# Ledger of designs, part 49: designed miniproteins, single chains, continued (4)

Each design is a single chain, and the fold is of that chain. pLDDT is the mean over its residues in the fold that is shown.

## One batch from the design tools (miniprotein)

Design m13788
Fold by ESMFold2-Fast:
Structure m13788 (fold): chain A 61 residues (1-61)
Amino acid sequence: MSLLEEANELFEEMKANASNMTAAEIQRFLDLLVLVMDPSASEEEKRKALEEIRKIVEKAK
């Protein structure tokens, strides 16, 4: 799965679990998602952001 496909899957999971997340966690998720979608960001930065997004979503499950 591409980074964009993984980010889309995690965004859907975040929407499904938003009621279990704080406003700060949702904001952190969105800030990291913007970084993943930023064409000027390096692949390394995008991958690290994706890992943090995954951790946020896993905690909400």
Scores: mean pLDDT 80

Design m13790
Fold by ESMFold2-Fast:
Structure m13790 (fold): chain A 94 residues (1-94)
Amino acid sequence: SPVEEEAAELNRLRELLSPEEWEALLALEYELIKRYGPEEARRILRSLSPEELKELAREALEIFKEYPVTKDPEVAKKLVERIRELVEKAVERR
């Protein structure tokens, strides 16, 4: 079933990623959903191989370490701009 296949893919990806990289990837997915909606966010992430998703998670982790989640609007704006650049780079890989 599609749900079982998706669960199997998520389990494989979880084994490839560190806990911090996994959390960063989920945070990136959440930002993609907010900006593009769930269907387009899913399309972007599914266009990448597990190895490419690991690299993307690593890059996302670096961004989130540089720009921690705060109530400062200027920091939030910089985080959104950095995530946009990361997404554009990921799309350009395809």
Scores: mean pLDDT 72

Design m13791
Fold by ESMFold2-Fast:
Structure m13791 (fold): chain A 57 residues (1-57)
Amino acid sequence: SAELREQAERDLALGEELKDTDPVAALVAYREAARLAREAGDEALYRRAQKNFESLR
Protein backbone atom coordinates (compact mmCIF):
# COMPACT_ATOMS: atom_id res chain seq x y z
CA SER A 1 0.00 0.00 0.00
CA ALA A 2 2.76 2.48 0.90
CA GLU A 3 4.69 1.52 -2.25
CA LEU A 4 1.59 2.01 -4.43
CA ARG A 5 0.94 5.38 -2.77
CA GLU A 6 4.53 6.52 -3.40
CA GLN A 7 4.29 5.45 -7.05
CA ALA A 8 0.96 7.30 -7.41
CA GLU A 9 2.55 10.45 -5.92
CA ARG A 10 5.48 10.18 -8.36
CA ASP A 11 3.11 9.77 -11.33
CA LEU A 12 0.99 12.71 -10.14
CA ALA A 13 4.14 14.86 -9.88
CA LEU A 14 5.24 13.72 -13.35
CA GLY A 15 1.87 14.74 -14.78
CA GLU A 16 2.12 18.17 -13.13
CA GLU A 17 5.62 18.62 -14.60
CA LEU A 18 4.48 17.62 -18.11
CA LYS A 19 1.06 19.31 -18.28
CA ASP A 20 2.27 22.47 -20.09
CA THR A 21 4.83 20.85 -22.45
CA ASP A 22 3.34 17.40 -23.16
CA PRO A 23 -0.33 17.27 -22.12
CA VAL A 24 -0.83 13.81 -23.67
CA ALA A 25 1.96 12.36 -21.49
CA ALA A 26 0.51 14.29 -18.52
CA LEU A 27 -2.90 12.65 -19.07
CA VAL A 28 -1.28 9.20 -19.11
CA ALA A 29 0.61 10.00 -15.89
CA TYR A 30 -2.55 11.31 -14.14
CA ARG A 31 -4.52 8.24 -15.25
CA GLU A 32 -1.82 5.93 -13.84
CA ALA A 33 -1.63 7.97 -10.62
CA ALA A 34 -5.42 7.61 -10.18
CA ARG A 35 -5.25 3.85 -10.77
CA LEU A 36 -2.42 3.36 -8.25
CA ALA A 37 -4.05 5.67 -5.67
CA ARG A 38 -7.29 3.67 -5.92
CA GLU A 39 -5.36 0.39 -5.44
CA ALA A 40 -3.58 1.93 -2.43
CA GLY A 41 -6.94 3.05 -0.97
CA ASP A 42 -5.84 6.71 -0.95
CA GLU A 43 -9.10 8.50 -1.76
CA ALA A 44 -7.64 12.02 -1.47
CA LEU A 45 -4.79 11.22 -3.86
CA TYR A 46 -7.26 9.54 -6.25
CA ARG A 47 -9.44 12.69 -6.28
CA ARG A 48 -6.39 14.92 -6.92
CA ALA A 49 -5.30 12.79 -9.88
CA GLN A 50 -8.83 12.68 -11.33
CA LYS A 51 -9.29 16.45 -10.94
CA ASN A 52 -5.98 17.11 -12.73
CA PHE A 53 -6.90 14.59 -15.46
CA GLU A 54 -10.29 16.26 -16.07
CA SER A 55 -8.73 19.76 -16.09
CA LEU A 56 -6.62 18.80 -19.14
CA ARG A 57 -9.64 17.44 -21.11
Scores: mean pLDDT 85

Design m13792
Fold by ESMFold2-Fast:
Structure m13792 (fold): chain A 88 residues (1-88)
Amino acid sequence: SAAEEEKNKRQAKILRELAKSTNDEEHRNILEQMAKLREKKDEEAYEKLYKGIKNKFVQLVIELSRTSETVQEVLELATEKLREERKG
């Protein structure tokens, strides 16, 4: 549907912007590859790559990018969730 197409494009844009803001080359490459797979609608390859991510923060920002509208929203939500995990 058009709504799913728009959500996929928004998520891919967020992932590419997150990739530009990271100083870690491995994390950048993962985020760019995830964006590419989302644009291609390759859900099987997307899920496989996602499950292989060892860095919890990178995995969390990818998950949050599915429902977020901006990079800032993703980073704020990810920071809050990690803060809550340290308290509980």
Scores: mean pLDDT 83

Design m13793
Fold by ESMFold2-Fast:
Structure m13793 (fold): chain A 79 residues (1-79)
Amino acid sequence: ALEYLEKAIEAAKAGDLETAIRYAELAGMEVANSDLPAEAKEAIAELIRKAIEALKAGDIETAIRYLEEAKRLLEEALK
């Protein structure tokens, strides 16, 4: 999931919104299928969903912020 979030952020920064959405969706699927606590899964999934909505709206700056926050929460949950 971390690698997919990193790839989504890189694609968004490059302006490749289709690739950014794809990697964000893959990250969300891996989080949903993980053994993380339910509260962490819900928080990370919500941030990924908001990022995808921002990408679809063309709001790249907002999308990157949500993806970076999702990555931060995922890194904390994996400790």
Scores: mean pLDDT 83

Design m13794
Fold by ESMFold2-Fast:
Structure m13794 (fold): chain A 83 residues (1-83)
Amino acid sequence: MKAAVDAAQAAAAEAYARYLAGEASFEELKAALLALLDAQTAAAKSVLNAEDAAKFEEFAAKVKEAVEKAKNLEELQELLDSL
């Protein structure tokens, strides 16, 4: 599980670097961030008790909606800060 999160983090960092270089779209960055969130949620569910896992999953769902709704990096940061 940690290895999957580490791989998703590396992929997200690469997508972000490519986005800043103008080599990737914001949609590609969003896809990498959603994949990272899914990996982190799976990892949390594997180590947390049922109550804490449910709370994490609820929070992760809100983060996922924020990422999906964001049109640019500034809007994404604003939406995440509101959580």
Scores: mean pLDDT 81

Design m13795
Fold by ESMFold2-Fast:
Structure m13795 (fold): chain A 70 residues (1-70)
Amino acid sequence: SEKRKEFLEREIELGVREVKAAVELTVAKLELKKNPTEELKKKIEELERELERIEEELRRLRREREEFER
């Protein structure tokens, strides 16, 4: 099914973005512990917002998938 392929491709894309953002967030948090700066705090806030956005997109995708598979 073409729709199932589309859901899988979107899930993979979002998953890759989530991993990248999570790694960057982890590195930034480790850097913040060694040298606390306002720039690092802002970077962490931006990365946390990006992760929240990705999580919302994943939740929306899961809902769409459930509606399609009914």
Scores: mean pLDDT 84

Design m13796
Fold by ESMFold2-Fast:
Structure m13796 (fold): chain A 74 residues (1-74)
Amino acid sequence: MTPEQRRQLADQLVAQGGALRRAGRPEEAVRLYEQAVKADPNNASAWAALGLALRDAGRPEEAREYFRKAFELT
């Protein structure tokens, strides 16, 4: 997979995760965001979205590491 394909996949997964989070399905959003950060580890918005979804899912301790990663990428 090329860097362009990885970015495109991550963007698609972030959009799908956002829809799930908006629908009140944060655990499912977490799974899509985990795939997004694995596809493109440099996608700061995906790391931040993963952190937010984890907080929505009641897992704030895990969210801290992902917010740190998002901040490092900005």
Scores: mean pLDDT 83

Design m13797
Fold by ESMFold2-Fast:
Structure m13797 (fold): chain A 60 residues (1-60)
Amino acid sequence: SMKEQVKKSLKLMIKNLKEKGYPLETMRQQVQAYLSWASEVLDSEFVEELRKLAEKMLEE
């Protein structure tokens, strides 16, 4: 589904940013940009779910 693809892409993006050693602030900015785009094509409940997932991944 589109939701699964968007979630997978978000996870991969965060993994790649961490691998390259980007600062947390930069990673948060990239996540915010991605979620802003996602909010145009997905429901608000799922976007909030993605936000919480991203926060967990960034804090690990």
Scores: mean pLDDT 86

Design m13798
Fold by ESMFold2-Fast:
Structure m13798 (fold): chain A 65 residues (1-65)
Amino acid sequence: EKKEKIEQLEKEIEETREALEEVRKELERLEAEGAAPSKIAALYAAEGILEAAISYLEERKKKLE
């Protein structure tokens, strides 16, 4: 069942990386459009959270391997 946990973590890492890419694209778009500073700040916070999540999931996977 350790293999199943690794596969689940790999899927979560992939999904989180996809979410991070979407947030980065949205940030570039909103910065180019001159969006409200609060909206840009919220997306920067989301970016940081997703980066931290990826690091956490990779640590968990490495511990199982």
Scores: mean pLDDT 83

Design m13799
Fold by ESMFold2-Fast:
Structure m13799 (fold): chain A 61 residues (1-61)
Amino acid sequence: MSKEELIEKGEKLGALGAILAQQGDTERARELFEEAIRLYEEAGDEKGAKKVREAMKKVGA
């Protein structure tokens, strides 16, 4: 994947994780947030990875 493709996929997975967390599916939300963090880290987007980590803390994932 290109850096741009990794970031786009990370954004989509992070958004889906947030939706699942709001629905009470904290376990699947955690899995999606962890995958989003991995994609941002592969892209070298430390700011994106940090945003997802903060989202995980906020939802208790």
Scores: mean pLDDT 82

Design m13800
Fold by ESMFold2-Fast:
Structure m13800 (fold): chain A 82 residues (1-82)
Amino acid sequence: NEKKKEEAAKLLLEGDKLHEQKKYDEAIKLYEEAYKIALDVDKGLAAESLYNLSDTLKDKGDYKKAEEYRKKAEELSREDNE
């Protein structure tokens, strides 16, 4: 569904803007929403959302959650290649 892909992509872009502004909690919420939408339509966008969640959590200092989301993104990316 192209509309859901566009919605997820827009949420990623807005999350990126918030991340650049160091509004980490707001960026995390948008990345989580993008991930949920993308799971139904595009595994690549879903993995990208998880990588962005990981990076934002790392910048916030939550290394445990960052590592968890990074691992999940890597697993999802491998599934998309096969």
Scores: mean pLDDT 84

Design m13801
Fold by ESMFold2-Fast:
Structure m13801 (fold): chain A 65 residues (1-65)
Amino acid sequence: SSALQQQAEAYLKKAEEALKAGDIETATKYLQQASQLARQTELSPEQQARLDELENQVVRAIAKA
């Protein structure tokens, strides 16, 4: 539903903000919530690409730490 897609968009924005702040823990939590919503609704291709890219950024940040 569009409401679930809007919630996913909010989580993706929060994850991006957390990553910019260097808060990997908070970013991971928001991405987990966005991923869980993706199982309940179909994300737009744009949202799915952003989720995948942000998850890759978190993985790289954790590997470097």
Scores: mean pLDDT 83

Design m13802
Fold by ESMFold2-Fast:
Structure m13802 (fold): chain A 71 residues (1-71)
Amino acid sequence: MYKIPEPLSRETQRRIMRALEELLERRPGLSDSEKASRFAAAGILLSIGASAAEVAETAGVSPAELRRLVR
């Protein structure tokens, strides 16, 4: 039996990753290595069925900020 929540589509995952990249670039005080690490962790979580909210929290951005940029 598969997980109760369905994983996001590949297209939705790609849009979220684009929005995360933009949000991480806009954050003051993060090094390029820290941005890359958070981005990579977010990508892994999306690939295993994590929600956009879980991914946003893992990347250190608010779910509301991510939601605005995924448009």
Scores: mean pLDDT 74

Design m13804
Fold by ESMFold2-Fast:
Structure m13804 (fold): chain A 61 residues (1-61)
Amino acid sequence: EIEEIEKEIKRLEEEIERLRRELAQARAAGDRERALELEIELGVKEIELGVLKLVLKKLKK
């Protein structure tokens, strides 16, 4: 249970880092549409990460 949540957190952190790099590249290229799409995806993943961290904190105390 706790270990599964920790694995999901690590997976999301890795995905968020990839999305940040892609967003930086899209911004550098001036691709505003792609940048907006990546910003939305990144925001959703960051919210998911925050929720999982709160759940983990409740389980570990």
Scores: mean pLDDT 83

Design m13805
Fold by ESMFold2-Fast:
Structure m13805 (fold): chain A 76 residues (1-76)
Amino acid sequence: MEARGSEAAKAAARAAAEALEAAGVKGRVVATDDEVRVFLDESASDEKRTEAALAAGRAILEALRAAGVPVAAGPP
């Protein structure tokens, strides 16, 4: 129960779930304090699954930015 940013993680997970719904792909989104994990339904085409994964990733980044979380990618 000690997590700064649990609200940011929840917001990112919600944004990812909404992106999957908008892409028309069924999936499950699981949020932890350090990670948001997206599982896509195998009934969708490979093309739609790739599209949904990219949309979910963008939604996660936008939700984190909106929450004021600095998004750093890569080593120093």
Scores: mean pLDDT 70

Design m13806
Fold by ESMFold2-Fast:
Structure m13806 (fold): chain A 78 residues (1-78)
Amino acid sequence: MNKLEAEIKIALIRMILGVGKIMLKNGKPLSEEEAERLRKRLEELLKEVEKIGSEEEVKEARELVEEAKRVLEELVEL
């Protein structure tokens, strides 16, 4: 159960990152408020993976969240 929950949370982080990258390529801006809401969601998803995930899953989630936060910053600058 915990492994499936970690995989689902990592998949959600990947989806946020993927959508963000598509928006960035299409020049679709994001408001600062929208970016802050997504950053908080990413941080909460990461915290949950850190509690229930393996060392490998935690490392992957941290890398994905860091990249997603970078994409969100670029979207606000558009």
Scores: mean pLDDT 86

Design m13807
Fold by ESMFold2-Fast:
Structure m13807 (fold): chain A 82 residues (1-82)
Amino acid sequence: DELKKKAKELEEEAKKKEKEAEELRKRAEELAKEKEKLEKEGGSEEEIQKLGLEAGKALEEAKKLEAEAKKLKEEAEKLKKE
């Protein structure tokens, strides 16, 4: 009973982290597109570099959340087997 409830809570938390990761991936894509546009239009080198770093950071945060979500799903499966 309690273990099944905890497993469900972990699954729900994993879904929330997956949605957050999806939003961060979209942000990273938008930042990368802005960087490409500025490069094409002759924008500031400093601004282009900043956008690239922010896009990379967002992508890394998304990967971290995806890994955390996977771990939560594994924990939920472990609890269901007990």
Scores: mean pLDDT 84

Design m13808
Fold by ESMFold2-Fast:
Structure m13808 (fold): chain A 71 residues (1-71)
Amino acid sequence: LEEEKEKALREELEASVEAVKVAVELVILKKQEGEEAKKKVEELQKRLDELSKRANEAAERYKEALEKIKK
């Protein structure tokens, strides 16, 4: 149970860190004008959405592991 909690927390943190890196790159690219930069921004926004979903799923698993400990 503790191992499940640690794995879920690690997955959430890894996804969150990756999402922050992508968000920073998005801010930098948005300051650049051009068709190539716009395409890159769209790709990174889709990746950010996917990473946010993974982080939320990992957070939910972490919460479920905590609930099992309470039983």
Scores: mean pLDDT 77

Design m13809
Fold by ESMFold2-Fast:
Structure m13809 (fold): chain A 73 residues (1-73)
Amino acid sequence: ALPTTAEALLAAAEAHLAAARAALDRGDVSQARTHLEKAERYLKAAMARFGDDPAVVARAQALGREVGALAAQ
């Protein structure tokens, strides 16, 4: 199940983003893709549930840009 708080959702997205970077560093493109997809899912959930909080929106957008930059590699 997905976490229920904005902080937990954003922390999960950050953890998967870090795992994707580590996977790319070792050449594991398949594992990196899986982690980026999970990061996007957590960011989407944060925006869907807490999109009325501008601090959550700003953090989710910043993390989304990092996910997009890694996915473009």
Scores: mean pLDDT 86

Design m13810
Fold by ESMFold2-Fast:
Structure m13810 (fold): chain A 55 residues (1-55)
Amino acid sequence: SMAAVEKAREAAREYHELLAEGLSEEEAAQIVAKKYGLDARDAEELERALVRLVL
C-alpha cells in the first residue's frame, strides 16, 4: 500500500541518518525497527531493500 511505502521510506531515511551519526548498521536497524513497529527479521529485510531504494 502507499502508506506502507511512505513508512518504509521514512524508516530508510532515519536509518541512514543514524548511520551518519556513527551508529552501526545493526544498531540503526534495531532502532528503526522498534520505532516503526517492525520485528528484527523484517528490520534486516528492510535494511537490504531500502539501501537499494535510497541509493
Scores: mean pLDDT 69

Design m13811
Fold by ESMFold2-Fast:
Formats: structure tokens, sequence, C-alpha cells
Structure m13811 (fold): chain A 95 residues (1-95)
């Protein structure tokens, strides 16, 4: 699966989490913005910057998952987004 398809999948998981009232929507929007910026860097051939931005997005997902107020549904959606972001980092590091 290419990086663009993985970005769309990660963003859909973030949207699913944002629909849950236990989720911090502003923090999820910040994570989404980092994913978009990473995609822009990837499209420009700047793989090093793309990896850096995806790692920042992953770190914010990890911080969000540390909250005790997340529903099981929001947690599952964020764990899905994290897995996809980790896969994108691994694919870019192979180049």
Amino acid sequence: MDIHNKMVAALLHLVAASLDPTADREKLEEIAKLVFKAGDAYDQGNYEEAIKLFKKAKDLVDETLATENLSPEARAALEGAKGIIEDMIKELEKK
C-alpha cells in the first residue's frame, strides 16, 4: 500500500476518534496537521523531514492514548492511527 493510501487511512482513524466526546478534538487536529505536513514533505522528496513529522504525530498519539478518559472506541481508533503512522515511518526509513 502506498504512503498516500496510508495517510488517508490514518486521517480516517483520527476523524473517527474526534467524533467521540472523550477525545480532545484540538489535539487530534494538531496530529492531523502533522500528518498533512509529512505528506507535503514526502511529495517534495524530503523523506527525512517526512519521517520527522510522522514521528512527531506518533508522539502526540502516544500522549493522547495516555489519558484515562478515552473511551474504548476512541482508544481503538487512535491505536489504529498509530499503527499506520509507524508503518509509514518504517517504509520511508527503508529508502
Scores: mean pLDDT 83

Design m13812
Fold by ESMFold2-Fast:
Structure m13812 (fold): chain A 68 residues (1-68)
Amino acid sequence: ADLAGALEGARRAYELATDGGGAAGAGHAIKQLERGNAEAARRDLEAALSVATDPAQREGLERALKAL
């Protein structure tokens, strides 16, 4: 798993978040990735992606998931 690439994708999704839900999900995933917990980060990213509707946010989340 590319944890550094996943972290970059998650940080990008967080920066592009236009709503509190998207920001919270991506932010939580960032914390899990910083701890090296790829499994927990994957769950957080999948949860964030399930509620994200903005294409740019979705792209960042999908990129992070693919890196894991």
Scores: mean pLDDT 76

Design m13813
Fold by ESMFold2-Fast:
Structure m13813 (fold): chain A 55 residues (1-55)
Amino acid sequence: SIEEEIKKIEREYLKKMVDIYLKAQNGEITPEEADRLIREYSLEAQKKIEELKKK
């Protein structure tokens, strides 16, 4: 179902967000880079969800 596909996208986004925070905590990326990546992945997830809703 579309609802299950949306939940999958949300889970993938949350996983990426956690990975970004861990990398920032470990000093692998800057806080600014982490904010940028989180914003980008959020927009990508929103776009995918909206595309699913239109089908």
Scores: mean pLDDT 83

Design m13814
Fold by ESMFold2-Fast:
Structure m13814 (fold): chain A 50 residues (1-50)
Amino acid sequence: SGLEGMVGGFEGLIGLLREYAKQNPEDKETVDEFIAHLEKIIEKLREKGK
């Protein structure tokens, strides 16, 4: 189904985004919002996979 691969990809992206925000504090608010959105998507995808 690729669902697990997609979730893993989003989790990896979140890690990269957190590291980016540490180096680019001017973008932190936007990055934090994007991470929150991705976390909601992951939650919904995990619920569908049960």
Scores: mean pLDDT 82

Design m13815
Fold by ESMFold2-Fast:
Structure m13815 (fold): chain A 57 residues (1-57)
Amino acid sequence: MSPEERERYGEEAARRAEELGLPDLAREIRKGMAEGMSREQLENGLALAERFAAERA
């Protein structure tokens, strides 16, 4: 994944976390992107956010 693709993917994941009512997770995703977080780490974070949102429903 290119740096540009990583930044775009991470920003989409952060917005998804915000939509799920998890602004702290969105902040951590953005921080992780700046620190070179991997795509797998971003995908795992988003999957956890979706699970927490489903459990609250």
Scores: mean pLDDT 71

Design m13816
Fold by ESMFold2-Fast:
Formats: structure tokens, C-alpha cells, sequence
Structure m13816 (fold): chain A 75 residues (1-75)
């Protein structure tokens, strides 16, 4: 289902953000940005659990895009 697909994507974002935090605990910029990504993903999950799939997906897409940029910068 669309809900299950979105929840899977949220879990992947949270796992990836967590890996960045673990790999770069002393980089304040990475910590701040990875934490922001995690907050967006958690809020997206809340919206999706409430049945607000379109709003949750928009927030998830924002989190995924920020995470992609952050992962590129952290290499």
C-alpha cells in the first residue's frame, strides 16, 4: 500500500541519518542537519499515521533531498 511504502522510506531515512550521526559525531554541521532530517522524517511518519499521506509524502521528500545532499557533503 502507499502507506506501507511511505513508512518504509521513512525507516530508511532514519537509518541513514543515524549512520551519519554515528560516523560524524564531532561535526556540528552534520549533526545539526542530520538531526533536522530525522525530525522531518518523524513528523512525516506522524502525518502518515494520521492518514495525511500527501502532507507526509511532501515532508518525506524534503527529508530525503536534504539527506542526499548531506551524504554527498559528508563523503
Amino acid sequence: TRRAELLTRIAEVLERAGRLLEAHPDDAEIVERATRVARLAVEARRLIEEGRLDEGERLLEEAEEELRRLEEEAR
Scores: mean pLDDT 88

Design m13817
Fold by ESMFold2-Fast:
Structure m13817 (fold): chain A 79 residues (1-79)
Amino acid sequence: MERLKELEEKMKEFLKKQFEEAKKQGKEALEKLKEAIEARIKYIEEKAKEEGETEEMKVVLKLLKEYLKKIEEELKKLE
């Protein structure tokens, strides 16, 4: 549980930094970040199907999906 909290905190800081930086750079950067996050989600989901879903995978997937939604909302505002 403690290791999962540390992973969650580090991933949140990383994703927040990437999202804030992409917002500063504009629509193209947000679209590239969206594609990168979608690719990572697909990779983890496929790995989970083959090897089984770990608690670490669940935490990472939840955070990636949360930031994907935030990116999609920002992209809609830029339309």
Scores: mean pLDDT 83

Design m13818
Fold by ESMFold2-Fast:
Structure m13818 (fold): chain A 69 residues (1-69)
Amino acid sequence: DPERVREAVRAFLEEHGRSFGSERYIERLVRLIDERQPRNEEEMAELVREALRELFREHGAERALELLS
């Protein structure tokens, strides 16, 4: 659900700052794209969620992780 992803990102940004999180998110997402080679929009959406979960775990953003579960 794209709305849930936006809600999770907003919660993360409010608690943990914007610039540092964005850099790590991009790094993780690029790595996942290279590894998994998504072929459709559903596969890409799952990689976006996985990269966000990694970012949220790294910063201890429990509420953002729960929104994305």
Scores: mean pLDDT 68

Design m13819
Fold by ESMFold2-Fast:
Structure m13819 (fold): chain A 86 residues (1-86)
Amino acid sequence: SLEEEKAKLEKLAKNLEQPAEEGDAYATYLLAKAYEGLAELGEEEALEKAVEAYKKAAELYEKEGKEEAAEEAEKKAEELEAKLAS
């Protein structure tokens, strides 16, 4: 169900918050994906969180020298930010 999928994504996001806060680029990217999924399921507040998490993932990937992953995360942030501004 939609409600079960939403609860699953909320649990995933919660479990990723600490590794993301500790600077794990991949955990931050997965957190952004979880927030994006929640926004798609109607959690309007999750859209802004997804944008911020993708921006942070891009910054962390850049620090790790992972240019392609950083560019991909930045593009995701720009795409979602455009939706938030409309």
Scores: mean pLDDT 87

Design m13820
Fold by ESMFold2-Fast:
Structure m13820 (fold): chain A 70 residues (1-70)
Amino acid sequence: ALSPEQEALLLEARAILEEVGVLAHEQGDEEALREAGRLALELEAAVAARDLEAMRRVLARLRELLRRVR
């Protein structure tokens, strides 16, 4: 099972992925959609590896992507 910290990071990352997906689709930003897809795969790999530091790095990149599409 994931730790409470890993679960909290995963929930935040998923919420950001959903918001980026909506905003990028509305804007027709295909580059942002591709980047979000890549980060989603990196997140899945980090979760499977139970790598907290990798999850933190993915979340930081997701937050930066969200700032760019807002």
Scores: mean pLDDT 87

Design m13821
Fold by ESMFold2-Fast:
Structure m13821 (fold): chain A 75 residues (1-75)
Amino acid sequence: GVDLPEEVVQELEELARELLAKVRSPEDLAEAYRELARYLEEKGLPASVVEALRAAADRAANGLSEEELKELAAA
């Protein structure tokens, strides 16, 4: 897995909670993934992790199923 500092984990959990609580459509889910990707990029995480989240956002916006998005997040 990716090792994150405790403060980054806490901020990420709070940001994810706020963003995901507002998700009611594929576009909202896509926006949540884009905001998480921006946060992780600012914290200096590997480009592969940021790119995976941005790919998930693009797929969510294009109307992929929740199961497909969960599989992408697990990869």
Scores: mean pLDDT 65

Design m13822
Fold by ESMFold2-Fast:
Structure m13822 (fold): chain A 103 residues (1-103)
Amino acid sequence: DPETEAELAALREAILKRFGTEKAKALIEGLIYAARGDAEKALAEFSKFRLTAEDVPYAMEVLRAIAELASRYDSPVMRRVAEIAQGLLEVLEDMKAEAEQQS
């Protein structure tokens, strides 16, 4: 679908322009694969970096930006990108809270 591909290209460009890191690239590509139903490719993208405690705030910032930008579009794929980004953000919030309490 050319319209959906144009929306995804705009989302990729915006995220990479704002963050410019391999971690941000892995997050956006993983979310796009997940939104398209390709769980194996999504997991492969997410596995390109190790999430450390110092990475959690950065990953949360990237996920917030992805969710905000993707929510501006009405296509089913973009709505799913936003939904998955919000879900991962919730998981990272829980992990951060647990790590702070386990110290």
Scores: mean pLDDT 81

Design m13823
Fold by ESMFold2-Fast:
Structure m13823 (fold): chain A 56 residues (1-56)
Amino acid sequence: SELEAQIQASAEAQELARANPPSGATSDERGQAYAPYVRHANDVYRRLLGEPPPAA
């Protein structure tokens, strides 16, 4: 289900952040460091729903 996909994507993103905590002195630097985790969560979510990833 969509809800299950969201939960799994969020859990995987949190696990990646825990294993490789982002570092940065500023909010902007930390935001950039989190970008790969957000992209990963979105990719997992789309895959679980059977949707293709957005065109690069």
Scores: mean pLDDT 66

Design m13824
Fold by ESMFold2-Fast:
Structure m13824 (fold): chain A 57 residues (1-57)
Amino acid sequence: SGIEEANRLGREARELVKQGKYEEAAELLRKAAEKLSTENPVAAKFGYKEAEEVLEN
């Protein structure tokens, strides 16, 4: 459940990046990381990092 929702949010975020909507994309990536944090904390950490990198682009 959480992994599937995180994957969906990640795909949506990448589409937002293609549209130049970096702040919205970063927010979705953070939400995806939050959903992963209980089941896979390591993956969640990389998700938060991806959100930061999108904003630093």
Scores: mean pLDDT 79

Design m13825
Fold by ESMFold2-Fast:
Structure m13825 (fold): chain A 60 residues (1-60)
Amino acid sequence: SQLEKQLEQKKQQLEQQKKLLDDLERKGASQNTLDAVRLLIQEIEKELEELEEQVKKLKE
C-alpha cells in the first residue's frame, strides 16, 4: 500500500539522518549543525509514529 511505502521511505530517511549525525559528530561539526540534524531526526521519528499508527488502524 502507499502508506506502507511511505513508512519504509521514512524509516530509510531516519537511518540516513542518524548516519549523517554520527559522521558529523566524528568530524567535529559545530553544535548548531548537530542540533539541526537532531531536530530533523526528532521530526522524522514523530512522522514515523503517526504513519505506524495509521497502518495499524488500517489492519483492524
Scores: mean pLDDT 83

